Designed miniproteins, single chains, continued (2). Designs and how they scored, part 50

Each design is a single chain, and the fold is of that chain. pLDDT is the mean over its residues in the fold that is shown.

## One batch from the design tools (miniprotein)

Design m5713
Fold by ESMFold2-Fast:
Structure m5713 (fold): chain A 104 residues (1-104)
Amino acid sequence: SVNKAITLLAAALGVPVDAVEAAIHDSTLTKSAKGVIKTVSRSLGDHADDFDALSINTQRAFLALVALETAGKKVENLSETAKDFKISVSDLQTALKLLEKIFP
């Protein structure tokens, strides 16, 4: 389930489950949400620069994509997902390509 995926992602990042959920859904970018995003960047090693080049909303979308991947799920509608994060379909495709590079 998505909740199980978020729990596993939170454990892997060493942050509370509510902090990961807040980062995925926080359009106001609280200090906690920014902290989760920075932790993700640091965990990506050689791919951190590619992640840091993404807009903050695309970085949040990337977090949601990692949670889906952990659940063994894929994005069913790219246009709806891009709209939910207020990014272009092209930005979402860039995040998906980065996910594929990290988790081939």
Scores: mean pLDDT 75

Design m5714
Fold by ESMFold2-Fast:
Structure m5714 (fold): chain A 84 residues (1-84)
Amino acid sequence: NLEAKIQALIDKLEKENYSQEAYAEFILELFDVANLPKEDINEFLIDLQNVLGCEGGVGPEHLACLKEKGREKILQAVITVLQK
């Protein structure tokens, strides 16, 4: 179940307190479990940022925005972007 795998990755991201390294690992593992080409990472990140409403590039403020949105909103946003 892809959704269950994504949820496990989000749980790991939260456990690692949304660190920049944890977020980078999250994206790479997400692309692996979803069987997506890594060449699409930049487009995926832009789409995810737009769906979540977290402005700016990947940095402390962006990661704080992700943390404030929480697990359920991140899961829904990831699924939304993957279903494009």
Scores: mean pLDDT 81

Design m5715
Fold by ESMFold2-Fast:
Structure m5715 (fold): chain A 67 residues (1-67)
Amino acid sequence: SNAARVVATALDIVAYFLEGKRDEAVKLARETARELGASQETIDRIEKAVKEGNLKEAVRLLAEAAA
């Protein structure tokens, strides 16, 4: 399900941040949002949230894209 995918992606983003792999976290979030059919505006907002370390906002936007 899209909900399960958002949860799995959120956990992977957190894992990348703990490993210092911020660029990989950003890339994963962008690709997942794109695959969920998010608009370019929403993808850009998700990328910004991940880059700023606002993981809660990034996950919220991914969940909205999956709805």
Scores: mean pLDDT 84

Design m5716
Fold by ESMFold2-Fast:
Structure m5716 (fold): chain A 80 residues (1-80)
Amino acid sequence: MKAKIVDVDVRYGPDGKTAAVGALVEIEENGEKRLEYYTALMEDGKVTVPADAVPAEVNVKRYPEIGKKLAEAFKKAYEA
């Protein structure tokens, strides 16, 4: 399978330190493309991607490359 981050958004909480971050990911598998939306919480520059909130077929722990790219993209969006 192939995965590409298409878009990233960030929404800061009222304290300005916590943010909800989201990523639109294009997944290409078995000749088909689909868009999946992933969310995480950012706090003090650290990202948590809840395993239970990620579709089983693209679980962050099962696909380390996509998990790493998501963490890097979320941190970049949070810092920008």
Scores: mean pLDDT 65

Design m5717
Fold by ESMFold2-Fast:
Structure m5717 (fold): chain A 104 residues (1-104)
Amino acid sequence: SEKILEEIKKIAEENLKDGQRVIAADLVDGEASLLAVEKRDGKAEIVRLRNKLNERLVREVREAAEIAKREGAEVGIAGDPSPETLDLVAEVLDELVAERAAAA
C-alpha cells in the first residue's frame, strides 16, 4: 500500500502542474479508498477520500473531466472503477445533493 501511494505521488509530481489534481484508487489495510492527489509548490499532497460516494470526490471527478475535455488532456483514475461507474455515481450523488438542499 505504501509503495502504491509513493508511485502515485511520484507520477503526480512528474506529470501535474501546480494546482492540478488526479484521482486515484488505493487499497490500504484491506480497505478500498479513493484519493485526490494535488500538486502545490512542486510537491504532491495526498487527500484520502472516505469512499467513492463522497460529494467532494464527485465534484473533483466532474471538475477534472471538464478540464481534461477542454484542454485535450487525459484524466486517469487508478484502480477498478470504470468511467461508466463514475458517471453513474456522479449522477446519483447530484440527485442526493439536490434532495438534501430541498430538505434544508
Scores: mean pLDDT 54

Design m5718
Fold by ESMFold2-Fast:
Structure m5718 (fold): chain A 89 residues (1-89)
Amino acid sequence: MSPLPEASDASAVLVVNGKTYFGRITSLEIAADGSATGTILTDDGSRWSFSGRVVDEFDGRIVLQGTARNEETGETGSFGATVDLPPPP
């Protein structure tokens, strides 16, 4: 996956069937209405597609919330992520 060109930290947390997964956003698209889609790779090597929205923005940081779906198993759950947007060099 391509790196996020505008993010310095793109960590994500998923809660699926009462189990917590940690991972990183590997792709992110944000629409003009604040809706967000992309992929998360969890520490166990699982790939998840997500759909959510920007719920907060402050000081070069965005907070995302939504749902995620495992691309192998089809399991779905909730996710939260924080993406740091570094200033251009």
Scores: mean pLDDT 75

Design m5719
Fold by ESMFold2-Fast:
Structure m5719 (fold): chain A 74 residues (1-74)
Amino acid sequence: GPAEELEARVLSRQRALEVQKELRAAGAESIESAVSGNRYVLKATFADGSAELVVVDGDRVERRAVSADFRPVE
């Protein structure tokens, strides 16, 4: 792929690592990760049984509340 695609993948990975660090600081007990192309999908589970899904696509970060039983798919 062109250099821009490689740069986008590197940015998504860096952002996903930053998000994981933030989720851990916020009290996440476990973090599951999946990768699809340039997109990283993170599921964080907290001590109270709540869970968040975080989708990282380049500079875009989308968060949503999900059930602890939600399974991220590739």
Scores: mean pLDDT 73

Design m5720
Fold by ESMFold2-Fast:
Structure m5720 (fold): chain A 98 residues (1-98)
Amino acid sequence: HHMSIEEKFEKEIERLREEMRAAGAPDELIDYFVELAKKAYEELKKNNFTEEQIDKFIEALRNIARTAIDLIREGKPLEEVKEQMELAIKTAINYLKK
């Protein structure tokens, strides 16, 4: 069965949620990541981004989640990690507009 971009996004979000939880990220950070990612995905759809652009965004989400895990393991404050995550998502979206 050919997977839609929507199905691919939902599958990756659930995978990243599990990866973050397994790495010991607090539920507050995981929920914040999922909320930001879903808001960004809806914005990309509203602006008619291509499946290729959305696929690149999904790749960026993997890197953002992994960076957040590393920051938590380094003992960074939760609020700082949340701020860096929001900035990284905004940066990824801006990169796709080029």
Scores: mean pLDDT 85

Design m5721
Fold by ESMFold2-Fast:
Structure m5721 (fold): chain A 76 residues (1-76)
Amino acid sequence: SVEKVIEEVENKIKDPETIELAEQVLADPSKRDEAIEKLAKRIKEVSGGKISDETAKENARNILDGAIELLKAKRG
């Protein structure tokens, strides 16, 4: 359901692995595409393969961007 996807996105923003990837991208923006691919793979695994690659990548971009904004807010 859409509600489960939204909850998964919110939980992933706060996930330690997601925060680590966001920190890597903040240090080196060239790592953005790699971070998106890693997050998309995790999203697909959690969904049991029920979502498309495109949807997983879109969700991964949103999660990564959310984590980056959270880290920026913490840094002032």
Scores: mean pLDDT 74

Design m5722
Fold by ESMFold2-Fast:
Structure m5722 (fold): chain A 89 residues (1-89)
Amino acid sequence: VEELAAEAARAYMAGDEERALELDAEVVERLRALAAEVPDAEARLALADALLAAGRAIIEHSKDPEVVAEAEAAIARLEAERAALEAEM
């Protein structure tokens, strides 16, 4: 799943912000699945931190209000997941 976070960052750098947000959503779903199978909070927190950094970069650099709104929604989901992971630790 670290590969997906790196792919999302590369998609953003290439200007494919929609794909970056799709990959961010996929990683969140995989983190939820891993919570049931492998309770490795450290790895999940590291991935969430990387995706939050990518989402904040999209907000900082994008001038498209729809892309910004999608990035804000993705960040809210990632922040909630990160907080849940910290509460489990």
Scores: mean pLDDT 66

Design m5723
Fold by ESMFold2-Fast:
Structure m5723 (fold): chain A 93 residues (1-93)
Amino acid sequence: MMTDAQVADAILAELPPDVAEAVRPHLDRAAQKGVITVSDAEGVARALEDAGYTRAGKLALETLDRLVGPVGGESAATTAVTLGALEARREAE
């Protein structure tokens, strides 16, 4: 079973290097807490937009807003950060 630290590391690996450095503190704190929160996901989305990955940041926020009610905050946050990271990787290519 993946630990929260392994999930955070996997997400960091999918991010462009510039964004990975900016969001590492958020994901490191999430790993220490044992959960990726809605606030952590919002922080990652804003960092993506600030780095110029506007589509990735918007996708992360839209995913968070769409899923937080149906699946709960933790599941929504993890999904939002993961999809944002994958979209940022595509934009970086």
Scores: mean pLDDT 74

Design m5724
Fold by ESMFold2-Fast:
Structure m5724 (fold): chain A 76 residues (1-76)
Amino acid sequence: MSIEELRELVKGKSLEEIKELLPLSEKQKEALDLLEKQGLDKETLQEAAIFLSRMDLGNEPAQALVDFWSEYREEE
C-alpha cells in the first residue's frame, strides 16, 4: 500500500480507529500510545502510524522510536 493510500485511510480517524485500520503490531500500537502521551496530536499520530506501518524501526516500543520519529519530523 502506498503512502498516499495509508494517509487516505487514516485521515480524520481517531488513534483507536487507526490502530484497527493499519497493519500494526502490538508493539507499534504501544509506540503510538507513547507518542500520544508525549503530547502528539491526532494528525501527528496519523503520520507516525503510517511511518510505523512501513518501517521495521516501529516494531520496538521504545524511546528510540519516539525520539526517531520526533527528530525526523522536527528536522523538516
Scores: mean pLDDT 64

Design m5725
Fold by ESMFold2-Fast:
Structure m5725 (fold): chain A 69 residues (1-69)
Amino acid sequence: MEDDKKKVKDAIKAAIDKQGVKFVSVDVEVTRDSIYAKVTVEGDVDKDAVKKAMESAYSFGGEPRVIVE
């Protein structure tokens, strides 16, 4: 469980870094059937681009959430 959570977080961080965006926090919830993610980023950021990058990095059971500070 912890190893899977770390793997997902690392994948999300890498995907966001590829977009040139600085992340503030990454929260991942692993359930029996699916994985859910919420990321907080800062600066002038295209939420849709970050969301697409996350979806490309990992398969989620729901739409990943992106919050801009």
Scores: mean pLDDT 73

Design m5726
Fold by ESMFold2-Fast:
Structure m5726 (fold): chain A 54 residues (1-54)
Amino acid sequence: MAEEKGIKLAQEYVKKNGTKLPASEINRFVKKVEEELGRPAAIAAAGYLMKTRQ
C-alpha cells in the first residue's frame, strides 16, 4: 500500500536526519513523496513526521 511506503520513507528520513526537523524541511520532503508515490503516501509520511518532530 502506498501509505506504508510513505511511512517507511519518513522513517528512513528521520533515521538519517534525526527528529529535530523544521516544518519547512518536512513540507519539502512530503512534496517529494507526493511526486513519487502520490497523495495518500504523502499524507501518511506527513503524519509520521509531524508526530516525531519537536
Scores: mean pLDDT 75

Design m5727
Fold by ESMFold2-Fast:
Structure m5727 (fold): chain A 64 residues (1-64)
Amino acid sequence: SKEVEKAALAAVLKALMQGRKTVTSRDVFEAAEKLGVKADRETILSVARKLAEKAGLTFVEEEP
């Protein structure tokens, strides 16, 4: 959904601003919580992986 994409994009932009080559699942879930995004874990992770890959970053799943 558009809201999930906004959360994933926020996490990707944060990683880029920090000069990182990776985006973590924690970054994405924190962004989703702050933006009030209601979606299942798998949907959020799927969108985050695709956006990270488009930005040339590696997506890493971390434990909550």
Scores: mean pLDDT 81

Design m5728
Fold by ESMFold2-Fast:
Structure m5728 (fold): chain A 96 residues (1-96)
Amino acid sequence: SPEELYKQAGKEKNPLKQLELVKEAFDEILARPASEWTPLLEKSLVLDIKSIYNFFKGLENKETKDILLGIIDRALASPKLSPETKAVLEKLKEEI
């Protein structure tokens, strides 16, 4: 579950492994059926992505940037996200 993956990420000492667990949690959220998608869930996902970006943006290594871009690109590829949400994520991607 995303909650269990976030808990594992919180215990992880390696930043790359921590970010990989966070990516897996986002992938599970994005895999939820359309019937479970709500504006609140979408807003929460965007806020979480922004939070993760702000936490890891100080790391100047290619692997961290690639995982962050991968998270954003997976969200942008989702047909379940509104155009307004995608515009916010596209702006965030430009900052990486």
Scores: mean pLDDT 80

Design m5729
Fold by ESMFold2-Fast:
Structure m5729 (fold): chain A 86 residues (1-86)
Amino acid sequence: AIERFLKVMNEFYKLAEESENKHKLILKLVATGILLSSLDEKALEEVVKEMEKILERAKKGEISVEEAIDEMGDIAAKAALANPYA
């Protein structure tokens, strides 16, 4: 789970760095990472699968990088709030 998570986050960081709004997008990615740090391994693995789908859509140009990062933030927030061990 963790290696796939780090790979997805690194790919989003690369996309954010190429964006006009890179500073704002990088801060959003940091916030997302903090939320995801509260998840157990199983919950993180399921979130990573959804993040990989969002990343693929962004790479294909189906959504903007900013929209993709916002969708990731929403998934991370929902997962953190639904965490039964929190």
Scores: mean pLDDT 78

Design m5730
Fold by ESMFold2-Fast:
Structure m5730 (fold): chain A 62 residues (1-62)
Amino acid sequence: SAEDLEKARALLERHRDASAEDIALLLVGEVGVDRAPEILEALRPEFPELTARILAALERLS
């Protein structure tokens, strides 16, 4: 949803210097594990390197 996308964007902007694992856990807490990958794909044009690292972290944490 637009609300979840805005929350995720703000979270990535606020925590971009954190570890990918920490950001992945924060994102899952905010939008849920099932929706996190879809939201990261939507944000990829704005944060290409960061979203790739967080997606990899989500795979490792699963």
Scores: mean pLDDT 83

Design m5731
Fold by ESMFold2-Fast:
Structure m5731 (fold): chain A 73 residues (1-73)
Amino acid sequence: MVREKVYEFAARKIAEASGVPFEKALEAVREAEGDGDRLKEKAIELGASEEQAQRVVDETTRFGFELHREAGV
């Protein structure tokens, strides 16, 4: 559940940055398997700039931490 929410968040950010459909971005996020470096590479491959890809990684990491904090874990 938590991992799926993080993947959907990352996919939305990649879709916004690159202009690809959400479903295509989500597939790329799943291929990255939670690896921030792979997530950045996938975002760039889909058309995001290096700066946009770094923001996707940073925002996704922050979202994951906030989600765990809100869950009391």
Scores: mean pLDDT 78

Design m5732
Fold by ESMFold2-Fast:
Structure m5732 (fold): chain A 59 residues (1-59)
Amino acid sequence: SNAEQLVEELKGQKEVSDAAAQAAVALVGPETVARAGELLEKEGQTVVARQLHAAAEAA
């Protein structure tokens, strides 16, 4: 799943830029980014998860 690949890329990050989150939405779509955010939130990466959810909602 594209969401699982995005999680693997981001799980080591403490935060991501708004531009990077928006680029992810452009590449894989808002539903995939939102799902990756849910998975990262379960991993305790709240900051990254919130940025991904914000980008997905803005799309």
Scores: mean pLDDT 82

Design m5733
Fold by ESMFold2-Fast:
Structure m5733 (fold): chain A 83 residues (1-83)
Amino acid sequence: SALERLKAAAAEVLAQATDPEAKAAIEEGLKLIEEAAETGDLEAFDKGVGLIDYGVGLDRDSVSPEATAALGAALRELKAELE
């Protein structure tokens, strides 16, 4: 599923991330997106995406461009399924 692909992409980013604030933001964002996938709450989805973007931005020097691109693609795919 799109959610499973997102979880896999997020796990890759979290494995590379070194900043505790970045990790916390990405984990909180992922939790909101998982809740949004259950409820169809697009506001919770958008908040989750914002937290993930913030976290990745904090740790951009540790996370590969490939992992960041895969995460972004998975987020777009899941949003399309929820709309």
Scores: mean pLDDT 85

Design m5734
Fold by ESMFold2-Fast:
Structure m5734 (fold): chain A 79 residues (1-79)
Amino acid sequence: SVTRLIGLTLRVIGLMLDLELGKEVPDEELLELAEELEKLGVPKEEVEEIREMLEEAENNEEKLEVLEKMLRALMELLK
């Protein structure tokens, strides 16, 4: 559904803004986003890469790279 895809995209953008403002985002919330990407049809290999990046992320800057990867994957699902 386009509505679900837009909703997830806005959630990713919101978390990117939170990280940019220096707020802490739990890894569990980012893992939940990765699961939702898989359910929307992002290729399994790309979702696995995102999960690996998240497991290695130790700070907000690295978590932002994970969210940027998620945003790119979502943009590929949009026309």
Scores: mean pLDDT 84

Design m5735
Fold by ESMFold2-Fast:
Structure m5735 (fold): chain A 80 residues (1-80)
Amino acid sequence: SEEEELVNKIMTYVVGAMNKLNVPDEEIDKLVEKFRKMSNEEAIKEALKTMEELLEKAPPELKEEVKEIKEEIEELAKKA
């Protein structure tokens, strides 16, 4: 469905942000598995929450990139 495609795009952005912050692959895999068990609505809400937490924890030099990724996710969430 179109909503499933949006959720997949959102997940791609979240994983991208985690990779930029050098989050271990094991932690990324656990998050992806958690999202797979959620409804599309729950996954979108959790993705936005995860991005907020990543932005708060990001070093100053990466905050702008993480913020831009969060804004892309917010735009995708509006379409769902």
Scores: mean pLDDT 81

Design m5736
Fold by ESMFold2-Fast:
Structure m5736 (fold): chain A 68 residues (1-68)
Amino acid sequence: SLKEEFDRALMEGDIEKVEELLKKSTDPEFLADVAAYIERLTGEKVDPSDKEALIEAVRKLLERRLKG
């Protein structure tokens, strides 16, 4: 599933794959799950309909986790 591929890409720090999956997804449940994941880890509330904001938030999350 897209969620499983996304979780794997997040674990591997593969930001290009994460961006590809988010751009490709039209599943509102999947996008809502990603937004909830970001809020849980960072406290940042992201609109799940705003793909650019989701991609940017995940990018920042991965950069922080890889550097810290």
Scores: mean pLDDT 77

Design m5737
Fold by ESMFold2-Fast:
Structure m5737 (fold): chain A 88 residues (1-88)
Amino acid sequence: SMEELREAADKFYELLKKGYEEFQKILKENPTVEGVKEAGDKLLELMKEAASLLPDEQREQAITDLKEQVEAFRKNLVEEMEKKQKEL
């Protein structure tokens, strides 16, 4: 049904936002490379849950894309943290 698809999409994006917020929270409390790894694993877990709300055909692609984005995000954060450590 269209209503179910809309609700699934809304929940998907809401969970993605919450995953990002959780990532930032963990990093604020543990601003280390290990903290980035833990935060990234938590983000991936939440994103996989979000992807489970999508139709099967889109789910596999979404999971692959999300993994790729999370890994890129982890790399960017590690580089930013290393840069800030040099500035201190």
Scores: mean pLDDT 70

Design m5738
Fold by ESMFold2-Fast:
Structure m5738 (fold): chain A 76 residues (1-76)
Amino acid sequence: MEGYERLLKEALEPIEEYLKNLEELDREDIIRETNARIAELEELAKRARHPAYLELLQEYQKRADELLEKLKELEK
């Protein structure tokens, strides 16, 4: 399952970088790119119908939600 592990790392790396540098990044750009990536992964999961892609989507959405919540908190 090397392909799955690679896709997971590639999808999560930008989110981990954003979480580390949250205050220094353009919030609008991060939100836009994160939502675009979620849409891409949803489409991939639908086409592949493989459990590994569903797990990737769930893991990515969990991390993306954490990022989006932290960005929302900074707006308060």
Scores: mean pLDDT 69

Design m5739
Fold by ESMFold2-Fast:
Structure m5739 (fold): chain A 82 residues (1-82)
Amino acid sequence: VREQLLKQAVESLSPESKEIVEKYGEEGLLAVTALRWRRSRRRGDLESAELSRAVLRSIGLTDAQIEELARRAEEELKRLRE
């Protein structure tokens, strides 16, 4: 069940986010999911943010850990941005 939810999340990712998952595997998937939560919150898309947060919380991550993963993923994407 959890594995299927992660697979659905990967299929909905942008090309840049998929590249991170390809480079870092499962850790990359967690990082881009955390980044999706952070970006959704910034955009005011609370539904998408809550879904991403719920997935990460169900895996056992705290809000602080999710924030740290999002920060690291955002820095990596800034390097890959064009």
Scores: mean pLDDT 71

Design m5740
Fold by ESMFold2-Fast:
Parts: C-alpha cells; structure tokens; sequence
Structure m5740 (fold): chain A 105 residues (1-105)
C-alpha cells in the first residue's frame, strides 16, 4: 500500500525532526559533539571543526535538512549504547538523507 508507506515515511521524518529540535534545546552540548565528530571523522583541527559544526548547527536551527542530519548523527554518537534510540536515529537519518537528495536535484 503506497499511501501507507508514504504515511510511515512522513512519520519517520517528523519524529527525526523532533529529535533534532530537542537536541537544539541544548545548543552548547550539541555544538561540542558536532565539533568532536568533525575532528575525529574528517581530521579537522578544533578551530575548523567548531566553525563547520557552528555552520551546520545554524542550518539545523533554520530547518535545513543538511544541518538536521548532522545533528541527528551527533545524537547517534552520544546514544550509541541505547539500541532503541540508536535505531530510531539511524532510520531518521536515512529518511532525511533521501529527502535531501530529492531537494538537491
């Protein structure tokens, strides 16, 4: 049922956006996690990693998909031991990444 699949996808996207909004309430903590992620994953120094993290955090605050995805990835690192929350974050990241690909085309 295509309508049910689209409804489930919209629900996943909405839940992922709500998780990002909750993280944005603790802006300083989310910024620190994003900074550490960019240092470890991309080999950036702290200054460049923080600048990139600030830019993506600002994009997330404006509701931009790229920033929201990066916030969810930061939450995934913090919640790696929570299987239920981890799986929900992974599903949300996948769904939003698919929407971002459509928006960029």
Amino acid sequence: DLEKELEELEKIIEEAKELAKEALKDREKTLEILTQRYMVRYGLDEEKAREKAEQLLEQAEKGELQGIIDVLQALLLENSSDEEKRDKLLLGIAALSGELEKELK
Scores: mean pLDDT 78

Design m5741
Fold by ESMFold2-Fast:
Formats: sequence, C-alpha cells, structure tokens
Structure m5741 (fold): chain A 114 residues (1-114)
Amino acid sequence: LEEQKKKILGIAYLLAQRYNLSEIEELTSKYKDYASEEDLTELEKEVKGRSAEDLYLDGEVNVGLADIASALGLDELVEKHLLEAAELYLKALLVDPKHSDAKKELVRVLKILV
C-alpha cells in the first residue's frame, strides 16, 4: 500500500507539471522522485479510448466506498479506496485535462492522502 501510494502521488506530480496544475504540484512535490515519465505514459496507454466522465464516476464510487470504510473504522480500507479514487481522477485528467470535477476531487483526495 505505501509503495502504491508513493507511486500514485509521484504520477500526480508529473501530471500536474505537464498540465500546469499548481495546487496538485504543491501537494505532491514531496513524491516527485517516486514516479517517472514512463509511469505516466503507461497510465496514458491504459486509458486510451476511455471516457473521462466514466473514469471520474468510477473515482466517485471509490470515494463513497472510502466513506463507508471510514464509518466502520477500517483505516487501511479507507486509504486503499482513496488511492484508487486518486488514480481514477488522474486517469480522467489524462483523457481530458480540462475536466474540472476530476481536478477538484483529485485535490480533495490528495489533501487527505498527503
């Protein structure tokens, strides 16, 4: 989980630099060395032909699952679902960098994870 977290946050930093997303860059700067441009390119290949809206909505489902896990006191499951949500919002932004809802929710999730 910790290694997955560092990699996802590092990818968020690289995406933020690519699309000039200053708030995401600031939140994730500590993790810049945990991902490479190759990791970002691999993620782009995974989302080729996907809908940004569908990826965003999948992220929302994972936030809902994290909220349920939080209510039950399952801290590890909260982090797992928030990381999955962050990855899905990153994927949505790779498909559509102008997706305002995905950007907003990514910032919110990153503030919890960092």
Scores: mean pLDDT 87

Design m5742
Fold by ESMFold2-Fast:
Order: structure tokens, then sequence, then C-alpha cells
Structure m5742 (fold): chain A 100 residues (1-100)
């Protein structure tokens, strides 16, 4: 069914996102903000594609949030700590919405 296809797409996307999140956190811990930013952009792209494919508005909203945080960081408007903190908060909020 189309719902089974959507569920598989969400599951596969979440596995990719988890791998990229682990890499983003590692880059942050190493002070590699260029790699951190690159991983966050990749995570944002996967959330957007997944949200558009499945109709999950929360994934599209999370992608928009990550894009805005990345842009603000590039402009020097937020610190690395604020970027990571807001990214993690947004991710956990999305997980709560999906888990009940």
Amino acid sequence: SSEDEKQKFISDSNKQIQSLLDQAVQAYENGDMDSFLSYVRQISDIYRQTGEKTGLQSYIDLSDTLDELAERFERGEITPDEFLGRMIDSYLRTLRLLSG
C-alpha cells in the first residue's frame, strides 16, 4: 500500500538522519564547524524530502528550522553552542510528536 511505502521511506530516512546526526555531533565535539554545518544541511534535505514524500508537516517544519539555524550561524547571529542546542531541541520535539 502507499502507506506501507511511506512508512518504509520514513524508516529509511530516519536511519540516514541518525547516522548524519552522530557525525554532526562528532564534528561539533572536534570543533569542525564546517563539517557540522555540512551534515546539518544534509539532515535538513532528508527531512524536507521525507516530509514532502510522506506529508509529514513536522519534518518540513524541522527542515525549515534547521535551514534558518544554519543561515543565522553563517551570519554570526548565533554561537555554535546555540546552534547545536536548538538543533537537538527541534529534533527531540519532532520525535515526541511522532512517538506520542
Scores: mean pLDDT 85

Design m5743
Fold by ESMFold2-Fast:
Order: C-alpha cells, then sequence, then structure tokens
Structure m5743 (fold): chain A 64 residues (1-64)
C-alpha cells in the first residue's frame, strides 16, 4: 500500500487526510499483523481522525 493508494481510497469514501496522516496510516498497515484487521482499523481511525467503521471501509477499498 502506498500513500497515493490510501489517499485515493479515502476520496472514494468521501474522506481526506494530510500527507503526514496518510504516511503514518500506511506505516501501520505495513507493520501490523495483517490477520489483525480490527486492530489496524482502530489505529487508522485514531491517526486519520475518523470512525472505526470508516477506517474498515477504507481498508476494504484497498483490498485488505
Amino acid sequence: VTVEELKEALRKVGLEASRRQAEAAVEVIRTTDPTKRGAIAQELAQILGISVDDAAQVLAELGL
């Protein structure tokens, strides 16, 4: 997952993030156990300032 792919996924669900927020979110996706999708969604929600449900939708748009 790249910063540009994450930003495009956010736009598809009507959300925006700063470059720094997007970079932090990509790092979480890359470094967290992929079987722990719920934990990834919670961390993304905190970083991006969005709901956990929105974070889960963003992960789905990324194919995760």
Scores: mean pLDDT 84

Design m5744
Fold by ESMFold2-Fast:
Structure m5744 (fold): chain A 70 residues (1-70)
Amino acid sequence: GGRRLADRVVGVLVEDPTTSPETVYRVRQAGIGRSAEETAAAIRDILARDPSVSDETRARVLAVIDEELA
């Protein structure tokens, strides 16, 4: 479910040194007690509010979400 998706997204985010620790923390929290679909929506909202995340990292996160929801 959501914890697995959040863990995979965190793996992508920590490879990008421009991503803030707060954004990583929020993504980890988004996976707790949620479905994969609910976690995906929460992660999209978190990234939409963080302009420090690069377009490349954002695209990689969206690809991970699409793969986990397939």
Scores: mean pLDDT 84

Design m5745
Fold by ESMFold2-Fast:
Structure m5745 (fold): chain A 82 residues (1-82)
Amino acid sequence: SLEYIKKGDYEKALEAAKEELKKKGEDDPVSQAKLAYALNGLGKYEEALKYAQKGLAVDPSNMLSKKAYAIAQENLGKQGKL
């Protein structure tokens, strides 16, 4: 899924991240971070924020989760949804 995120193929990144989460478990912070990042790419900022928060709750040092959280918050703030 990280490969698809880097390519900007967020729909495939989302599918791959969901599969990784299934394989590694619902509390895997890396899979949750990838899912959040893909959701940001699709403009699904509320869902992205939720999964980024889940990843940070497990691993607060995860840089991908931090970045996904920041992107989601910034966009939701601009939309007046925070």
Scores: mean pLDDT 80

Design m5746
Fold by ESMFold2-Fast:
Structure m5746 (fold): chain A 81 residues (1-81)
Amino acid sequence: AEKLVEQGKKIEKVAKEKGDKEAVKLAQRAIKDGKEAGELYKKGDILGAVGRALRAIGDLFQAALLLEKKGDTRALKILAE
């Protein structure tokens, strides 16, 4: 969960540098869902935590694809770490 938040912050920075408003929104949504996944996990709601984490991963991947379309592979590299 914390790793997803950190990946989301890095991808948000790349998206802002590229001026991609859609990628910024996707990264921000992923940061929120990553934080919520961590809180659900702490409460013992493992199923809810997994659902939020999967949504965050999907949003980060979509943001990375949008940035790759603009010639920037940094977001995909962040996700591969």
Scores: mean pLDDT 85

Design m5747
Fold by ESMFold2-Fast:
Structure m5747 (fold): chain A 91 residues (1-91)
Amino acid sequence: SRRDQMFQQVRDYTHRLRRQNRDRIRDIADRTSDVMSTVPISGDRDVASVVTTTGALIGSSDDDMQRLAQMSIDDGMSGLDAGMQMIQQHQ
């Protein structure tokens, strides 16, 4: 499906960014966990986690990461659209 294709593209890009940012992975994981603790436990947490992690890797603020996580929890497709936009912006 389109959703699955978008999720896979964001996930693959996040994996590449993680490999490029090995020295920062612990900090990025901690920041992502902190943000994910502030959003509901229901909804599309897989999308929220991937999109929020991508934001952290790109250098987003904690406020922007929280907005991305909340958006993804509220609507996974909106989260994926934001993730795809981030990928296009950073190439």
Scores: mean pLDDT 82

